# Designed miniproteins, single chains: the designs that were tried, part 77

Each design is a single chain, and the fold is of that chain. pLDDT is the mean over its residues in the fold that is shown.

## One batch from the design tools (miniprotein)

Design m2672
Fold by ESMFold2-Fast:
Structure m2672 (fold): chain A 85 residues (1-85)
Amino acid sequence: DKSLVTVIDETTGYAIVEEVDSGPTTVHLPEVELKPGEKRELFITTVSKTSTTTVNVVLNGKEVVASVTTGAKVTSEKLTYEVKP
């Protein structure tokens, strides 16, 4: 079974849509130059009819900044990531 994942970077306007299989999946967002104290806003939506999928979003190759699990439903999360000084 497959789920559809949409990740929108509201700060840069980048969007990715990916079809993923059941099980954990990692989505890497493009590296962007952010100054200390700047915020990056993400909007993540998953749609699955029959499977459960966990999606981990990695920002600038550092850490998982969002993790969303979907089932037979639409799941949406908004996350704000702040660059530390």
Scores: mean pLDDT 64

Design m2673
Fold by ESMFold2-Fast:
Structure m2673 (fold): chain A 64 residues (1-64)
Amino acid sequence: EEEKRLKIAVKIGSMSDEERIKLITETLGISPEEAERILNAPVSDPRRQEVVDKIIEKELEKEK
């Protein structure tokens, strides 16, 4: 389980900004503009952390 989480994090980290924006918009149903704003937020931003957590959970569900 931990290995799957790390694998997902590495995969997301290797994505282009465009791919990350697409993943965020698909996961949360928000606009690409809002997704881009979230990606440019500091790592400590609560909104960014919430989005990252939701993406990881969705990817974990797909890989189960």
Scores: mean pLDDT 73

Design m2674
Fold by ESMFold2-Fast:
Structure m2674 (fold): chain A 94 residues (1-94)
Amino acid sequence: MLPVLRVEETPQLRLLMQAADHLGQARRLLEEGGPLSQVEAHLNQAKEYILKATPVPELREEIERRVAAARSPEERLAVLGDAIVELVERLLKE
């Protein structure tokens, strides 16, 4: 059994886990050639969770700007995945 994580004491981690789940669903749908509307819905949900987990306004604006600059669902998936990794690394260094 894995060690018990105090996840409820880290609201940001909970939000990032929700974002990661939505990105996983979006990736699966893209690989399976599923409906683009469902892919975009999961990408939008992941973005909202990432933004809620981002405590710094300047970083939130940067993430939103990078997502807006992405030209495809695949590029948005990559941008959002990178944002989760960055936020998790920042959280683990605190």
Scores: mean pLDDT 80

Design m2675
Fold by ESMFold2-Fast:
Structure m2675 (fold): chain A 91 residues (1-91)
Amino acid sequence: GVEVVEVKDEEVEEALEILIEKLRTIAEIAREMGLEEWAEDAERAAKKLEEMKKQELSAEQKTRIVLLAEEVERRLGTREKIREALEEELA
């Protein structure tokens, strides 16, 4: 097809909110597991994404954010999956 489908700003805002929420959940679970440094890193990443909501993003950045949010929801869709991923990294 010749038509380029532009990602809507609302879709980018929703994707950023999903990523921020996942990072906060990762930080919470990491803290529960005694992984304070991982929790701090996740909270820092969430803060950077919150700052990105206030910035003008390129079309490439918008597409990347939406695709990343979809992938993160697929892999880390539940608290159990997040915990299992963190446990695997520690093994």
Scores: mean pLDDT 78

Design m2676
Fold by ESMFold2-Fast:
Structure m2676 (fold): chain A 60 residues (1-60)
Amino acid sequence: GDELAQLSQKKFDKIYSEKFDDLVKKYMEEKGLSIGAARTVALNEVRKIATEEVEKELKE
């Protein structure tokens, strides 16, 4: 099956879901950003973390 594609997408989605919510809250509370601004910054951060995690998981 397409285990690599599924793993990559699932890993990204999980990290996005888990870290995104936490990072949005953190940026709102720590940096005083509005939810929209915090969401933008958090999305970029999650994307970087997810990419690194996915690459590490898929590396053999």
Scores: mean pLDDT 75

Design m2677
Fold by ESMFold2-Fast:
Structure m2677 (fold): chain A 61 residues (1-61)
Amino acid sequence: MTPAELEARVQHMTTLIEQARRQGRLTDEQAGELRIALFDAYRARDVARLDALEAEIRKIL
């Protein structure tokens, strides 16, 4: 996975988290925690953690 692909993926997941928050499926606190976890995984280039977070977000939507 390229750095550009990782960045695009993180931006997409951030959009999904905000969508879930606006729909009332996540509290502001839950959305904040997911964004922190997402940023930490991105900085670590932890693709497995990004996959796990994406699966978690998909279950919320």
Scores: mean pLDDT 83

Design m2678
Fold by ESMFold2-Fast:
Structure m2678 (fold): chain A 91 residues (1-91)
Amino acid sequence: SLKEEIEKLIEEIERKAAQLEAMLAQRAPLSEILALAREIEALVQRLGDLYREAVKRGDEETVAFAEEKLKELTSRLQALGQKIAQYQAEE
């Protein structure tokens, strides 16, 4: 279902975000950090596409679920983006 696809995609994004956080803490090569950040950006774009499809279908429960998760995820990814920018400035 669309909700299951959104749930799985969010789980994948959350796993990759945790991996990115670990890589930043370990001061992994900047090229690897940026590559993972690009993968996360692509997944977030796909999540946006699925969210718009849920809106189009009038699936109010899936829309509400996705909006709540997108808000949480956006906050986490903004914090990560700031850390990456700081790391880039140090390299």
Scores: mean pLDDT 86

Design m2679
Fold by ESMFold2-Fast:
Structure m2679 (fold): chain A 88 residues (1-88)
Amino acid sequence: MKEKVEEAKKLVQEALDLAKEQADDPTNMYSGIYSGLAKQLQEALDLLEQGKPEEAAKKLKDIIDTYGSNSILSKVVGLVEEAYKLLS
């Protein structure tokens, strides 16, 4: 159980780092969407750090349901889906 939570934290952190990189790119037309996604990912990471993996899993599911249909976000959402599978 602890190993899965640590792996999920790494995946969420990687997704957050990618979303922040895209949000901070002034040439990226989708920076606003990535900024919103980064905020949601930070909230999920904070829940994992607080020892609330069940609440974090619900947050990751909400992120998948909100952003998962957008193919532009597929790389970040893929990492979120992997993290969600580890926690569910």
Scores: mean pLDDT 84

Design m2680
Fold by ESMFold2-Fast:
Structure m2680 (fold): chain A 96 residues (1-96)
Amino acid sequence: DKKEALELAEKAKKMAENSLEGAKKSPESELTRKAIEDAEAAKKLAEETIKGVTEDESTPPVEAVSKAVGAMLIAIGAAINVGLVSGSEFGGKVAG
Protein backbone atom coordinates (compact mmCIF):
# COMPACT_ATOMS: atom_id res chain seq x y z
CA ASP A 1 0.00 0.00 0.00
CA LYS A 2 1.21 3.51 -0.88
CA LYS A 3 -0.41 4.55 2.42
CA GLU A 4 1.95 2.26 4.38
CA ALA A 5 4.94 3.54 2.37
CA LEU A 6 3.94 7.15 3.13
CA GLU A 7 3.57 6.45 6.88
CA LEU A 8 6.91 4.61 6.99
CA ALA A 9 8.68 7.39 5.02
CA GLU A 10 7.25 10.09 7.36
CA LYS A 11 8.44 8.06 10.38
CA ALA A 12 11.89 7.61 8.79
CA LYS A 13 12.10 11.37 8.10
CA LYS A 14 11.19 12.19 11.72
CA MET A 15 13.75 9.68 13.06
CA ALA A 16 16.42 11.09 10.70
CA GLU A 17 15.66 14.68 11.81
CA ASN A 18 15.88 13.68 15.50
CA SER A 19 19.19 11.86 14.84
CA LEU A 20 20.58 14.87 12.96
CA GLU A 21 19.72 17.19 15.89
CA GLY A 22 21.29 14.74 18.38
CA ALA A 23 24.45 14.39 16.29
CA LYS A 24 24.84 18.18 15.92
CA LYS A 25 24.68 18.54 19.73
CA SER A 26 27.26 15.75 20.23
CA PRO A 27 31.06 16.18 20.35
CA GLU A 28 32.80 15.97 16.97
CA SER A 29 33.99 12.44 16.16
CA GLU A 30 34.01 9.90 13.30
CA LEU A 31 30.83 8.37 14.72
CA THR A 32 29.13 11.80 14.88
CA ARG A 33 30.08 12.50 11.24
CA LYS A 34 28.68 9.09 10.16
CA ALA A 35 25.47 9.77 12.10
CA ILE A 36 25.07 13.16 10.34
CA GLU A 37 25.75 11.64 6.88
CA ASP A 38 23.35 8.71 7.47
CA ALA A 39 20.65 11.00 8.91
CA GLU A 40 20.91 13.38 5.92
CA ALA A 41 20.77 10.43 3.47
CA ALA A 42 17.73 8.95 5.25
CA LYS A 43 15.97 12.34 5.28
CA LYS A 44 16.56 12.84 1.53
CA LEU A 45 15.35 9.33 0.65
CA ALA A 46 12.28 9.72 2.88
CA GLU A 47 11.44 13.13 1.32
CA GLU A 48 11.84 11.68 -2.22
CA THR A 49 9.54 8.77 -1.26
CA ILE A 50 6.92 11.17 0.15
CA LYS A 51 7.03 13.33 -3.02
CA GLY A 52 6.86 10.27 -5.27
CA VAL A 53 3.79 8.95 -3.44
CA THR A 54 1.97 12.31 -3.08
CA GLU A 55 2.94 14.11 -6.34
CA ASP A 56 3.49 11.16 -8.73
CA GLU A 57 0.59 8.68 -8.84
CA SER A 58 2.68 6.76 -11.41
CA THR A 59 5.17 5.55 -8.75
CA PRO A 60 4.52 1.81 -8.20
CA PRO A 61 3.59 0.81 -4.61
CA VAL A 62 6.49 -1.69 -4.53
CA GLU A 63 9.03 1.03 -5.40
CA ALA A 64 7.54 3.39 -2.80
CA VAL A 65 7.67 0.68 -0.09
CA SER A 66 11.26 -0.27 -1.02
CA LYS A 67 12.42 3.36 -0.76
CA ALA A 68 10.56 3.85 2.54
CA VAL A 69 12.16 0.68 4.01
CA GLY A 70 15.59 1.85 2.81
CA ALA A 71 15.09 5.28 4.41
CA MET A 72 13.97 3.67 7.70
CA LEU A 73 16.99 1.31 7.81
CA ILE A 74 19.42 4.23 7.25
CA ALA A 75 17.54 6.30 9.88
CA ILE A 76 17.81 3.43 12.41
CA GLY A 77 21.56 3.23 11.72
CA ALA A 78 21.92 6.97 12.30
CA ALA A 79 19.90 6.74 15.55
CA ILE A 80 22.15 3.91 16.82
CA ASN A 81 25.27 6.00 16.03
CA VAL A 82 23.78 9.01 17.88
CA GLY A 83 23.00 6.74 20.86
CA LEU A 84 26.62 5.53 20.90
CA VAL A 85 27.97 9.11 20.76
CA SER A 86 25.49 10.48 23.35
CA GLY A 87 25.75 7.44 25.64
CA SER A 88 23.06 5.37 27.35
CA GLU A 89 21.91 8.44 29.35
CA PHE A 90 20.07 9.82 26.30
CA GLY A 91 17.91 6.73 25.65
CA GLY A 92 20.43 4.54 23.87
CA LYS A 93 20.98 1.02 25.22
CA VAL A 94 24.29 -0.16 23.79
CA ALA A 95 24.60 -3.94 23.56
CA GLY A 96 28.21 -5.07 23.94
Scores: mean pLDDT 74

Design m2681
Fold by ESMFold2-Fast:
Structure m2681 (fold): chain A 107 residues (1-107)
Amino acid sequence: MEEEQEELLRRIEEEAERILNEKYREEVAELDRRAEEARELRAAGDPRAEALEEETLRATVRLSYDILAEALEKLGAPEAVLERIRALRAAGAPFSELSALLEEYLA
């Protein structure tokens, strides 16, 4: 039922937020600082902005994979789903692949 899918998504989001706040708060703060620095460099026309933006994006995507994997594991997701998340993280897959996996899991 669609309501069951919405409830599962809500639980995933709540668990992910809890994990972020309890375990990854310092990592999020560091990524926020890097994003701010990249924005300031971009506004100044500094050529370092592009590299810092790319590094920050890659780190943000990696952290999103880690948080989602932990949230899904705590919610009892099948090992096959967790293995796919770990494989995508190891491959440096973009956020769109993570979103597609989550959509497939909720189907």
Scores: mean pLDDT 81

Design m2682
Fold by ESMFold2-Fast:
Structure m2682 (fold): chain A 77 residues (1-77)
Amino acid sequence: MEITIESAKKMIEAARELAARSTDPELQARLNELIDRMEKAIEAYEKGDPGAKEELQKTYLELSDEIARALRAEAER
């Protein structure tokens, strides 16, 4: 999967919107942690750090999975 800075920023935006409308403080905390990690990975990637692409990919997958689980739980309410 090709993960671009643009797609990563869109994922952060989606996570922020989900966190803002969530009433679950544990979910909000976890989403905010992954958002912070993703922002740091984007900065490292833009700086050309060699490990940044792998970190960006891993964080993107973790955040994507968390958003998918949260949306599924929201749909059950």
Scores: mean pLDDT 79

Design m2683
Fold by ESMFold2-Fast:
Structure m2683 (fold): chain A 67 residues (1-67)
Amino acid sequence: SMEEKKETLKKDAEETLKYLEENYDEEIYEQVLKLLEGLMEKVKDEPELYEILKETIERLEEIKKKQ
């Protein structure tokens, strides 16, 4: 269901962001950003998933700015 997809995506996003916050690596950051951008393109017709990915990218960029 959409709700299950949202919860899985949110959980994966939170785990990824936490990992990068604690173990920042520029190469991993670039790989994660590329993956998230690719996912946004795939879900552009699914606004709820798109919004989660957009928020995740914004938080990812904040992590980079704090380096």
Scores: mean pLDDT 85

Design m2684
Fold by ESMFold2-Fast:
Structure m2684 (fold): chain A 74 residues (1-74)
Amino acid sequence: SKAELVDEFFEAAEGPLRQYLLDRGVAEEEAEAVLERIRAALRAALPTLSDDPEAARLEMGAIVAAEVTAHLAR
């Protein structure tokens, strides 16, 4: 299901994303807040994601990139 695909995508991305944020000087508490916003954004996008798993992964990657970019531009 799309929900399982979102869960698997986030589980795989969570560790690397946390490390990326920490390496860029984001505090641990802020990094966790960013990860929670990303998780919420992915869940909110669930009904609009493509039925094709490859397309859905690209769409989820774009959501992650947008959230990270928006946070770091503060």
Scores: mean pLDDT 85

Design m2685
Fold by ESMFold2-Fast:
Structure m2685 (fold): chain A 74 residues (1-74)
Amino acid sequence: SSLVRALQGIIDALRAHPDNAVIMALAAKELERLLAENELPPEVREAIQRAIDALRAGDAAAGIRHLERALELL
């Protein structure tokens, strides 16, 4: 799935750059785009939205946990 690959790529980027505010902002923007462009189950949308909120707050670790949850639900 292209969505699974996109989410995994975002997780990998965040793990490689855990204190990089620019990477967190770009990841949040890409996740917003994925939510807008994909028909997703409500629980997956909620997990991705929680990841966006965590990344906007500067919490890469919480962002990764919410994205891992989204992958478990797919």
Scores: mean pLDDT 90

Design m2686
Fold by ESMFold2-Fast:
Structure m2686 (fold): chain A 65 residues (1-65)
Amino acid sequence: SDDVKRIEGIPGVVRATPLKGGYAVEVHSPDEETLQKVEEQLKSLGYTVSSKLRVGDRTFLNVVP
């Protein structure tokens, strides 16, 4: 979808997977600055981050339009 392509076009995004009502976004986040930049880009594109889970240098975001 166009949303998947837009989200995956953000530097640091590894993958965006469609879920019911939104997207699971996998981010390579070796530091907080990288994650913050991804979250700011998502907000700039009109998306809302509803939850996040950090596992090492990966962060998984639940994102809704």
Scores: mean pLDDT 84

Design m2687
Fold by ESMFold2-Fast:
Structure m2687 (fold): chain A 70 residues (1-70)
Amino acid sequence: MSEEEIAIKQIQAGALILVAEVALDMGDRETARRSAEGALKILDEIEKAGGTVNEKMRKRAEEVLARARA
């Protein structure tokens, strides 16, 4: 994965986490779950490609996913 592709994926993961958090606060658990799962998948792809993953972003996505499934 190119360095530019990693940077774009970092932005995409951040956007999905924001969507997931807003959806969860609005009571849209389905959108929250899908967005959080999408963000975690992108973060995993970044890590697998040797990119740096922001631990706070991963934690935020995991917290949304846990709450959406509860």
Scores: mean pLDDT 83

Design m2688
Fold by ESMFold2-Fast:
Structure m2688 (fold): chain A 55 residues (1-55)
Amino acid sequence: MPSEEELLAELRRWAATLSPEEFLARASELLNATTDPAHATAVAEEVQRILGAWA
């Protein structure tokens, strides 16, 4: 299973390289695939941070 740091790094890479629509689709898939509650929380918080920075 990927580590929390690996998941956050992938989210940041997606935010830098994908369109907002593609990023949201990939982030939603990642959240649904993340079974560890701590990792899911970290992913959700990073997604919210990225979306807030784009607002």
Scores: mean pLDDT 79

Design m2689
Fold by ESMFold2-Fast:
Structure m2689 (fold): chain A 98 residues (1-98)
Amino acid sequence: KEFEELLEKLREAALKAGFPQETVDILVRALRKVYEKDPEKARELAQKLIEAFENGDYDALIKVLDELAEHLKDDPETRMEVEILRALVLIRKVLDKM
């Protein structure tokens, strides 16, 4: 129940940061996969993602995405989506510096 509230807060934070719905869908899917194995780690990662989006901290966001990908070793498809999102965040960080 608390985890679903975190996912809703994550959705709001990502959208307010100007990320598309597709970003939210990838993160929710990935976090649900982590939750199946380690509910506490999934909550920690969700909280870190919310904080990174709310603060506009792309470096923190990239670090959390790297940690999230490490917890998806047994789901290569979802891991690939997270790695693609990481690349997109890195591109956005570079563009925001211009």
Scores: mean pLDDT 85

Design m2690
Fold by ESMFold2-Fast:
Structure m2690 (fold): chain A 94 residues (1-94)
Amino acid sequence: QQLEDDINIGVIEIAAAVARVSALNSKDPKKAAEDLLRITKRLIEMAKSLPNEKTRKEALQIILDNLRELLEKSTSPYIQKAAEEAIKEVEKAM
């Protein structure tokens, strides 16, 4: 269980970082905003599926930190709005 949890957290961490970088560097900010919301929803479901409450909170915090960094660095109003909406969804799951 611990090894599986560590692998799942690692996957969430990589996926959250990739989603952030992809949104920040997108040539189509509107599509990237839609993709960000979809990906974040999937990451929240992955985090919620983790059996231990501490591990779930850790995974959700990783998602939240990546979204906050994206919000700080993005100059696109589409990405900023999507990041704000995604942050609220992560906070509801915590």
Scores: mean pLDDT 86

Design m2691
Fold by ESMFold2-Fast:
Structure m2691 (fold): chain A 84 residues (1-84)
Amino acid sequence: SHMVSAVSPVTGEVLTGVEEPLNYRVSDAKTGKLYAVVPSFEIALKLAKLLLESGVEEVRIIGDDGTEWILDRESVSILLSALE
């Protein structure tokens, strides 16, 4: 039988659990110096922006799931703009 149910691509399931139990490690990409471990990607991006504005050239953010970002000032600004 061919039936279609009204289903939408549910980005709302992510919205329901937006506080994922993931920590993000924020470090200097060149020196490897760990600055902080923070409980959200948004906080990690805001901290990275402050570090980059303070003279750090690149910031590494690593999620507990193994996802990694190497961010410069432009990359952080783009990602923060997507969250605002």
Scores: mean pLDDT 71

Design m2692
Fold by ESMFold2-Fast:
Structure m2692 (fold): chain A 94 residues (1-94)
Amino acid sequence: DAAEIIERMIELVEQMRDHIARGDLASARQTFTRIVGLVIELSGVADPEVREKVMKALRYVGEALDHAARGDIAAALESLDKALEYLKEALELT
């Protein structure tokens, strides 16, 4: 359960990265909402260590959207790369 949810989060972060790189903020925001939904699902099935890594990833996903909204695409993509690092660490803990 937790591993499958985290794998889906990784897929959505990659999709969000593509949307931001193409300047599609509307699709990036929609993808962010889907990621938040998966975090809520994960809270019922993940242990505290997995949750901590996922919450760190979510922080970076939010920072990426904020950077993209300000037109700082480079900073947005760097934040998404950091989010992916934390999600991969979380997946290793499952």
Scores: mean pLDDT 88

Design m2693
Fold by ESMFold2-Fast:
Structure m2693 (fold): chain A 92 residues (1-92)
Amino acid sequence: MKYKVTYDDSEAAKKVAEELIKYAEEKGLKGEILEAEDPEDGAVVSLETDPPPSEKKKRLVELAREGERAARAGDEEKALEYAEEIKKLLAE
């Protein structure tokens, strides 16, 4: 699956992006953190993996959105929890 998620430039957003990229590297998946075209958009994480089933893709998108919401609220611990759930889903 290839998708982009946008994080604001908060400390929590950076931690989520770093955890997702680290997991992608450990699994031999292609992942990268991109600078957003607009600086206010913060970091963009691009992950490339095998295409998941539609339901799994929907869940991954939902977890990414929840992680971004937690990061925007400055809840680093909650944002990292959502990153961990994304990693579990990608491992399936």
Scores: mean pLDDT 61

Design m2694
Fold by ESMFold2-Fast:
Structure m2694 (fold): chain A 101 residues (1-101)
Amino acid sequence: MSNSQQSQQLLQQGQRYLQNGDYQTAIQYFTQSISLDPNNSQSWYNLGQAYYHLGNYSRALANYQRSIDLDPNNTQAWLNAGRVYDDLGNYDLSRRYYDLA
């Protein structure tokens, strides 16, 4: 199996755990997905979501930013980064990220 195909399968498994609220297990799968394919924007985005649900806003932002750097058209990454800035009370950055989405 190619690294890209294995990465995609790990991404799908991680998404199942994310949907079930098992954020720690989701992080393990997304991290393995990224190790096989570090250019998979979707894995970085989902890793950001898992950290956001755990309340780790700094890690959520870092992973959303990596997703955006790989795919600037990922509207959901821009919106969710904006939400993190809003949650942190940084309304100027929140507005900027919403405007870029």
Scores: mean pLDDT 88

Design m2695
Fold by ESMFold2-Fast:
Structure m2695 (fold): chain A 89 residues (1-89)
Amino acid sequence: MIQAQVTLTYDAATGTVTATAQSSAPSSYTFIFVWREADTGEVRTSSAQGSNVTQTYQTSPKATTVLQEVLIQAPGSGAALSGVAVVSR
């Protein structure tokens, strides 16, 4: 079974959220990052292909954005793995 690790950091002064994800999956797999804005309740997604990927999300100065989950998707299969562990510090 494919496993992934995600590291999340948030800088409140700039409104920047940075997430780094890595997995044992081939580099052809895609990470789907699910972002949630706490103030609005909106959910937005971004994606990146690779075995080790970093995504940055910029919020407005009044908004807090958190990473809700990360999914891993195989190329062409239409299947995604959910429930990836998120570690923040």
Scores: mean pLDDT 64

Design m2696
Fold by ESMFold2-Fast:
Structure m2696 (fold): chain A 78 residues (1-78)
Amino acid sequence: MIEKISPFKYLDKETNEEFYLLAEEEIGDKKYFLTASGEVIVVDKKDENKIERLPVRALPTDLSEPILLSPKEAVERA
């Protein structure tokens, strides 16, 4: 289960792991979270225990320019 602690900070209650988000996107019945570590976490809205972690290979490393990177685009480009 993923719990929002503050803007851009979440807790995985099963692992007790905190992680920071770069972006959030909602597509249909799924929520996509892009993490600062370069992972996309996919959560099913109907079952919050269905969590899938996908690695992102093409995460922009230069954050000096604001790039609107959606979690979906990050997954599609990986």
Scores: mean pLDDT 59

Design m2697
Fold by ESMFold2-Fast:
Structure m2697 (fold): chain A 81 residues (1-81)
Amino acid sequence: MSIEEKIEKIVKEIVEAVKKGDMEKAKELVDYAVKTLSEEDIEKLIKKLVEISKTEDEENAKKLEQVAAYLYIKMQEKKAA
């Protein structure tokens, strides 16, 4: 699987989890992404989630922004280690 295909799959799974209200699954996917992706690829993932949030309703947009913020925090923690 290419890195771009992997990022696209993770984005799709996070969006589906958020739409189903499964925030626990969304957080697990974030932890998986941070563990398996480079900093540059995590930044691409964050950007894609923020772009998708602009096309969603207000509730789902807010939840996707929370997931993107959690990704950013986890990425910063990984850089500090």
Scores: mean pLDDT 82

Design m2698
Fold by ESMFold2-Fast:
Structure m2698 (fold): chain A 94 residues (1-94)
Amino acid sequence: DRENFLLIASAGAHVLGAAASLVVGEEYRELAVEHLRRGVEDLEEVVKNKEKMSELQKEDAYSVAESGAAIAEKLEEGKEEAERFRKLAEELRK
């Protein structure tokens, strides 16, 4: 599904954007959290159609969710996003 591919790619780009924001500096911390939020929202939309996902799409989405969770866990403001990413990773393994 092209829509699933684009949403997974979008989520991955947002997770990378969060990581990049944190590397640039503390003043971009709020931007990093916003990127994580957008990324998790994109993945949540894909996972609503989990049964229509290919195995490769599930693996890609799982990788993005794990990466997003790891980055969000480093941020006090990102705790909700971290929990949401962890839940998505768990659902993608079923």
Scores: mean pLDDT 85

Design m2699
Fold by ESMFold2-Fast:
Structure m2699 (fold): chain A 65 residues (1-65)
Amino acid sequence: MDYEEAKKLGYELALKFKAEHPKASDSTIVTYSVLEIGEKFPYDGDALIGAYEGAKEAVEELKAA
């Protein structure tokens, strides 16, 4: 999975996880999103970095609203 695909998926997963677990910390939401991608694409550094950046973007947008 390339970086851009992983970033989009990480963003979407973080929004989903935050909706399901509204009291979870931002770091927990980001970690869960990265682990979900890592489980499907083990040893893919671009996928892991992309997922992290996407998930972080999602939680920061939710804070800004």
Scores: mean pLDDT 79

Design m2700
Fold by ESMFold2-Fast:
Structure m2700 (fold): chain A 89 residues (1-89)
Amino acid sequence: MQQAQQLFQQGRQQFDQGRYSDAAQLFQQSYDLTPPDDLLGRGRAYYNMGQSYDQLGRDDDASYWYQQAGRDYQQMGLTDTAQQFFQRS
């Protein structure tokens, strides 16, 4: 849990500095360490990977990760948040 959150925060730091490729890798590492039942943590990592790929102009990759985030949030019953992610995909 804490290691995944630390990697997520490092990913946000890289994103804020415009290092989108490095941010995407850190978000993926955070995701890999997040338990399968932590849908909120997984969804946040997916969303931030989508934003990172969007900033890199990799629209197909961004769309894919936004779809994954939307599915996780929909599974949690967070319908409004899921709809926002699906609209970005």
Scores: mean pLDDT 79

Design m2701
Fold by ESMFold2-Fast:
Structure m2701 (fold): chain A 78 residues (1-78)
Amino acid sequence: MEELERAHEALRASIEAARARDLARHGTLTADQRDLYEMFLLIFSPSLDAEQMARLKALAFKLLDRAFARRRERIAAE
């Protein structure tokens, strides 16, 4: 599946480029950005072991919790 492998490499390269762009723009990554990029890099990894799967799930839950917290803060901030 050479085509799928190239697609995964292209996606990982795009994710890394987006991370580098955010770093260049802001000088540092937020915790949310860091965890989001790590999650996507794990998703498009050529293989996942049990520890990587556990990390992926933990990152997804952390991002969801932070998204809900920020939504509440944005609603409260007038």
Scores: mean pLDDT 73

Design m2702
Fold by ESMFold2-Fast:
Structure m2702 (fold): chain A 82 residues (1-82)
Amino acid sequence: SAELEEGKKYAIESNAEALAKEYPELPEEVHRRTAEESVERAAELFLKYQRGEISREEAEREIERVFREALERAIREYKERS
């Protein structure tokens, strides 16, 4: 739905803004890419949780892992292109 898409955009923008404050030396596209990947993968984990396929604790642990991996990848790719 349009509401779901708007919520996703808001989550991406909010996460990108937070990353820009923490890593001001990195370009905006790195912040945006990290936010996009993290939000998308976190959404998949929340759906699994809602379906009873994983526990809340497992979902939270995996969301933290996803964010860390996305950030590390974006930083690595930026360094390779610079």
Scores: mean pLDDT 80

Design m2703
Fold by ESMFold2-Fast:
Structure m2703 (fold): chain A 65 residues (1-65)
Amino acid sequence: SEELFELLSKEENKAVADQIKKLLEEGRYEDAAKLFLATHDLFSEETRKAIREYLESKGIKIPEL
């Protein structure tokens, strides 16, 4: 969603945020989920929630963090 991509664009860790954005844009949801789970503590609560909700909407199972 546009809101998620805007949140990712505002994150301080640009390299990780840009990589997640790229994986999501390419439809590589499982890879995006793996990277997100490894790096979730680098993101704001708002961005973490948005990533989780988006991936779950695509059928990816995300544990609560």
Scores: mean pLDDT 81

Design m2704
Fold by ESMFold2-Fast:
Structure m2704 (fold): chain A 82 residues (1-82)
Amino acid sequence: MQEITFSWYPSVEETEAALREAIAAAREAGESQEVIDALEKWIALLPDASDAQRTLAYRQAKALILYLEGRPEEEIRELERE
């Protein structure tokens, strides 16, 4: 079985998909253009991003989506465990 202590890194495709979902959610929520621009810049940087940077971008994108949807803290914690 896979160990819970191994480092997990999302693929470029998974991270890009999460960032695109976050951009769509941010636009629906009426977030500032600065937030949207930051997410788009992350997509542009993905091919050159380290595994740690990609993981951070993925988690932040997912957390933003859950925040904008008004999801409870438990959903955000579940994402952080992943």
Scores: mean pLDDT 70

Design m2705
Fold by ESMFold2-Fast:
Parts: C-alpha cells; sequence; structure tokens
Structure m2705 (fold): chain A 78 residues (1-78)
C-alpha cells in the first residue's frame, strides 16, 4: 500500500507547502512521483520540506510513511 501511504501524506504536505509558498502543487506532485520511483534527491527534498514546515505525523499512517521515507533514504545513501 505504498501508493496509498504517499497519497495520504501528499494531501497534507501539499496544503502546508503551498500555503507557505515553498512549492507549487505541480512541483510537489513531481517530487512525490519521483520519490515513489526511488529518486534519492526527491526523497531528501521531501524530508527537508517536512522538517522546514514543522510537519509532525498526526496519525499512524503518517508515522509509518515517514519511517519508510527515512529508511528508503538511508538505503539509497548506503
Amino acid sequence: EEERDYEVFYERLLKKATEAGVLTPEEIRELFDAARAGDYEALKRILDIISKLGITPENEDEVRFLKRLRERLAELES
């Protein structure tokens, strides 16, 4: 259910990043699509944006999703 996990967190990140003027909806979508495809730079950028916007997980699905992103980034760094 990796695609579903991405979509759940995508909506919240889209709202916060767009409101903060960090990225456009199109740019956020491109980053998520690239990250799903295993792009290291896209994964790193998503995590950086989450940190900068102070986005904390609010439910179990978001906790699992962020853990998976960090684990995937660590794998690609290794």
Scores: mean pLDDT 73

Design m2706
Fold by ESMFold2-Fast:
Structure m2706 (fold): chain A 69 residues (1-69)
Amino acid sequence: MKEKLKKKVETYKFNIEEANRLREEYQAQMERAAKEDPEKASLYRNQVDAAEKTAEFLRKKAEEYEKKI
């Protein structure tokens, strides 16, 4: 059981890294769009915020399961 919880925490940590990677990608797209299309830049900002919220949610889940180990 303890090993299963550890594996679940590792999976959440992997997903957090993926969410952070997507956040950086959208951040770069936002910066490029800001020069020519401010509205499109705002849409990418919303995607950055969504990725940040996803990473935070997964981090809290990882901490919750770590406490159960």
Scores: mean pLDDT 80

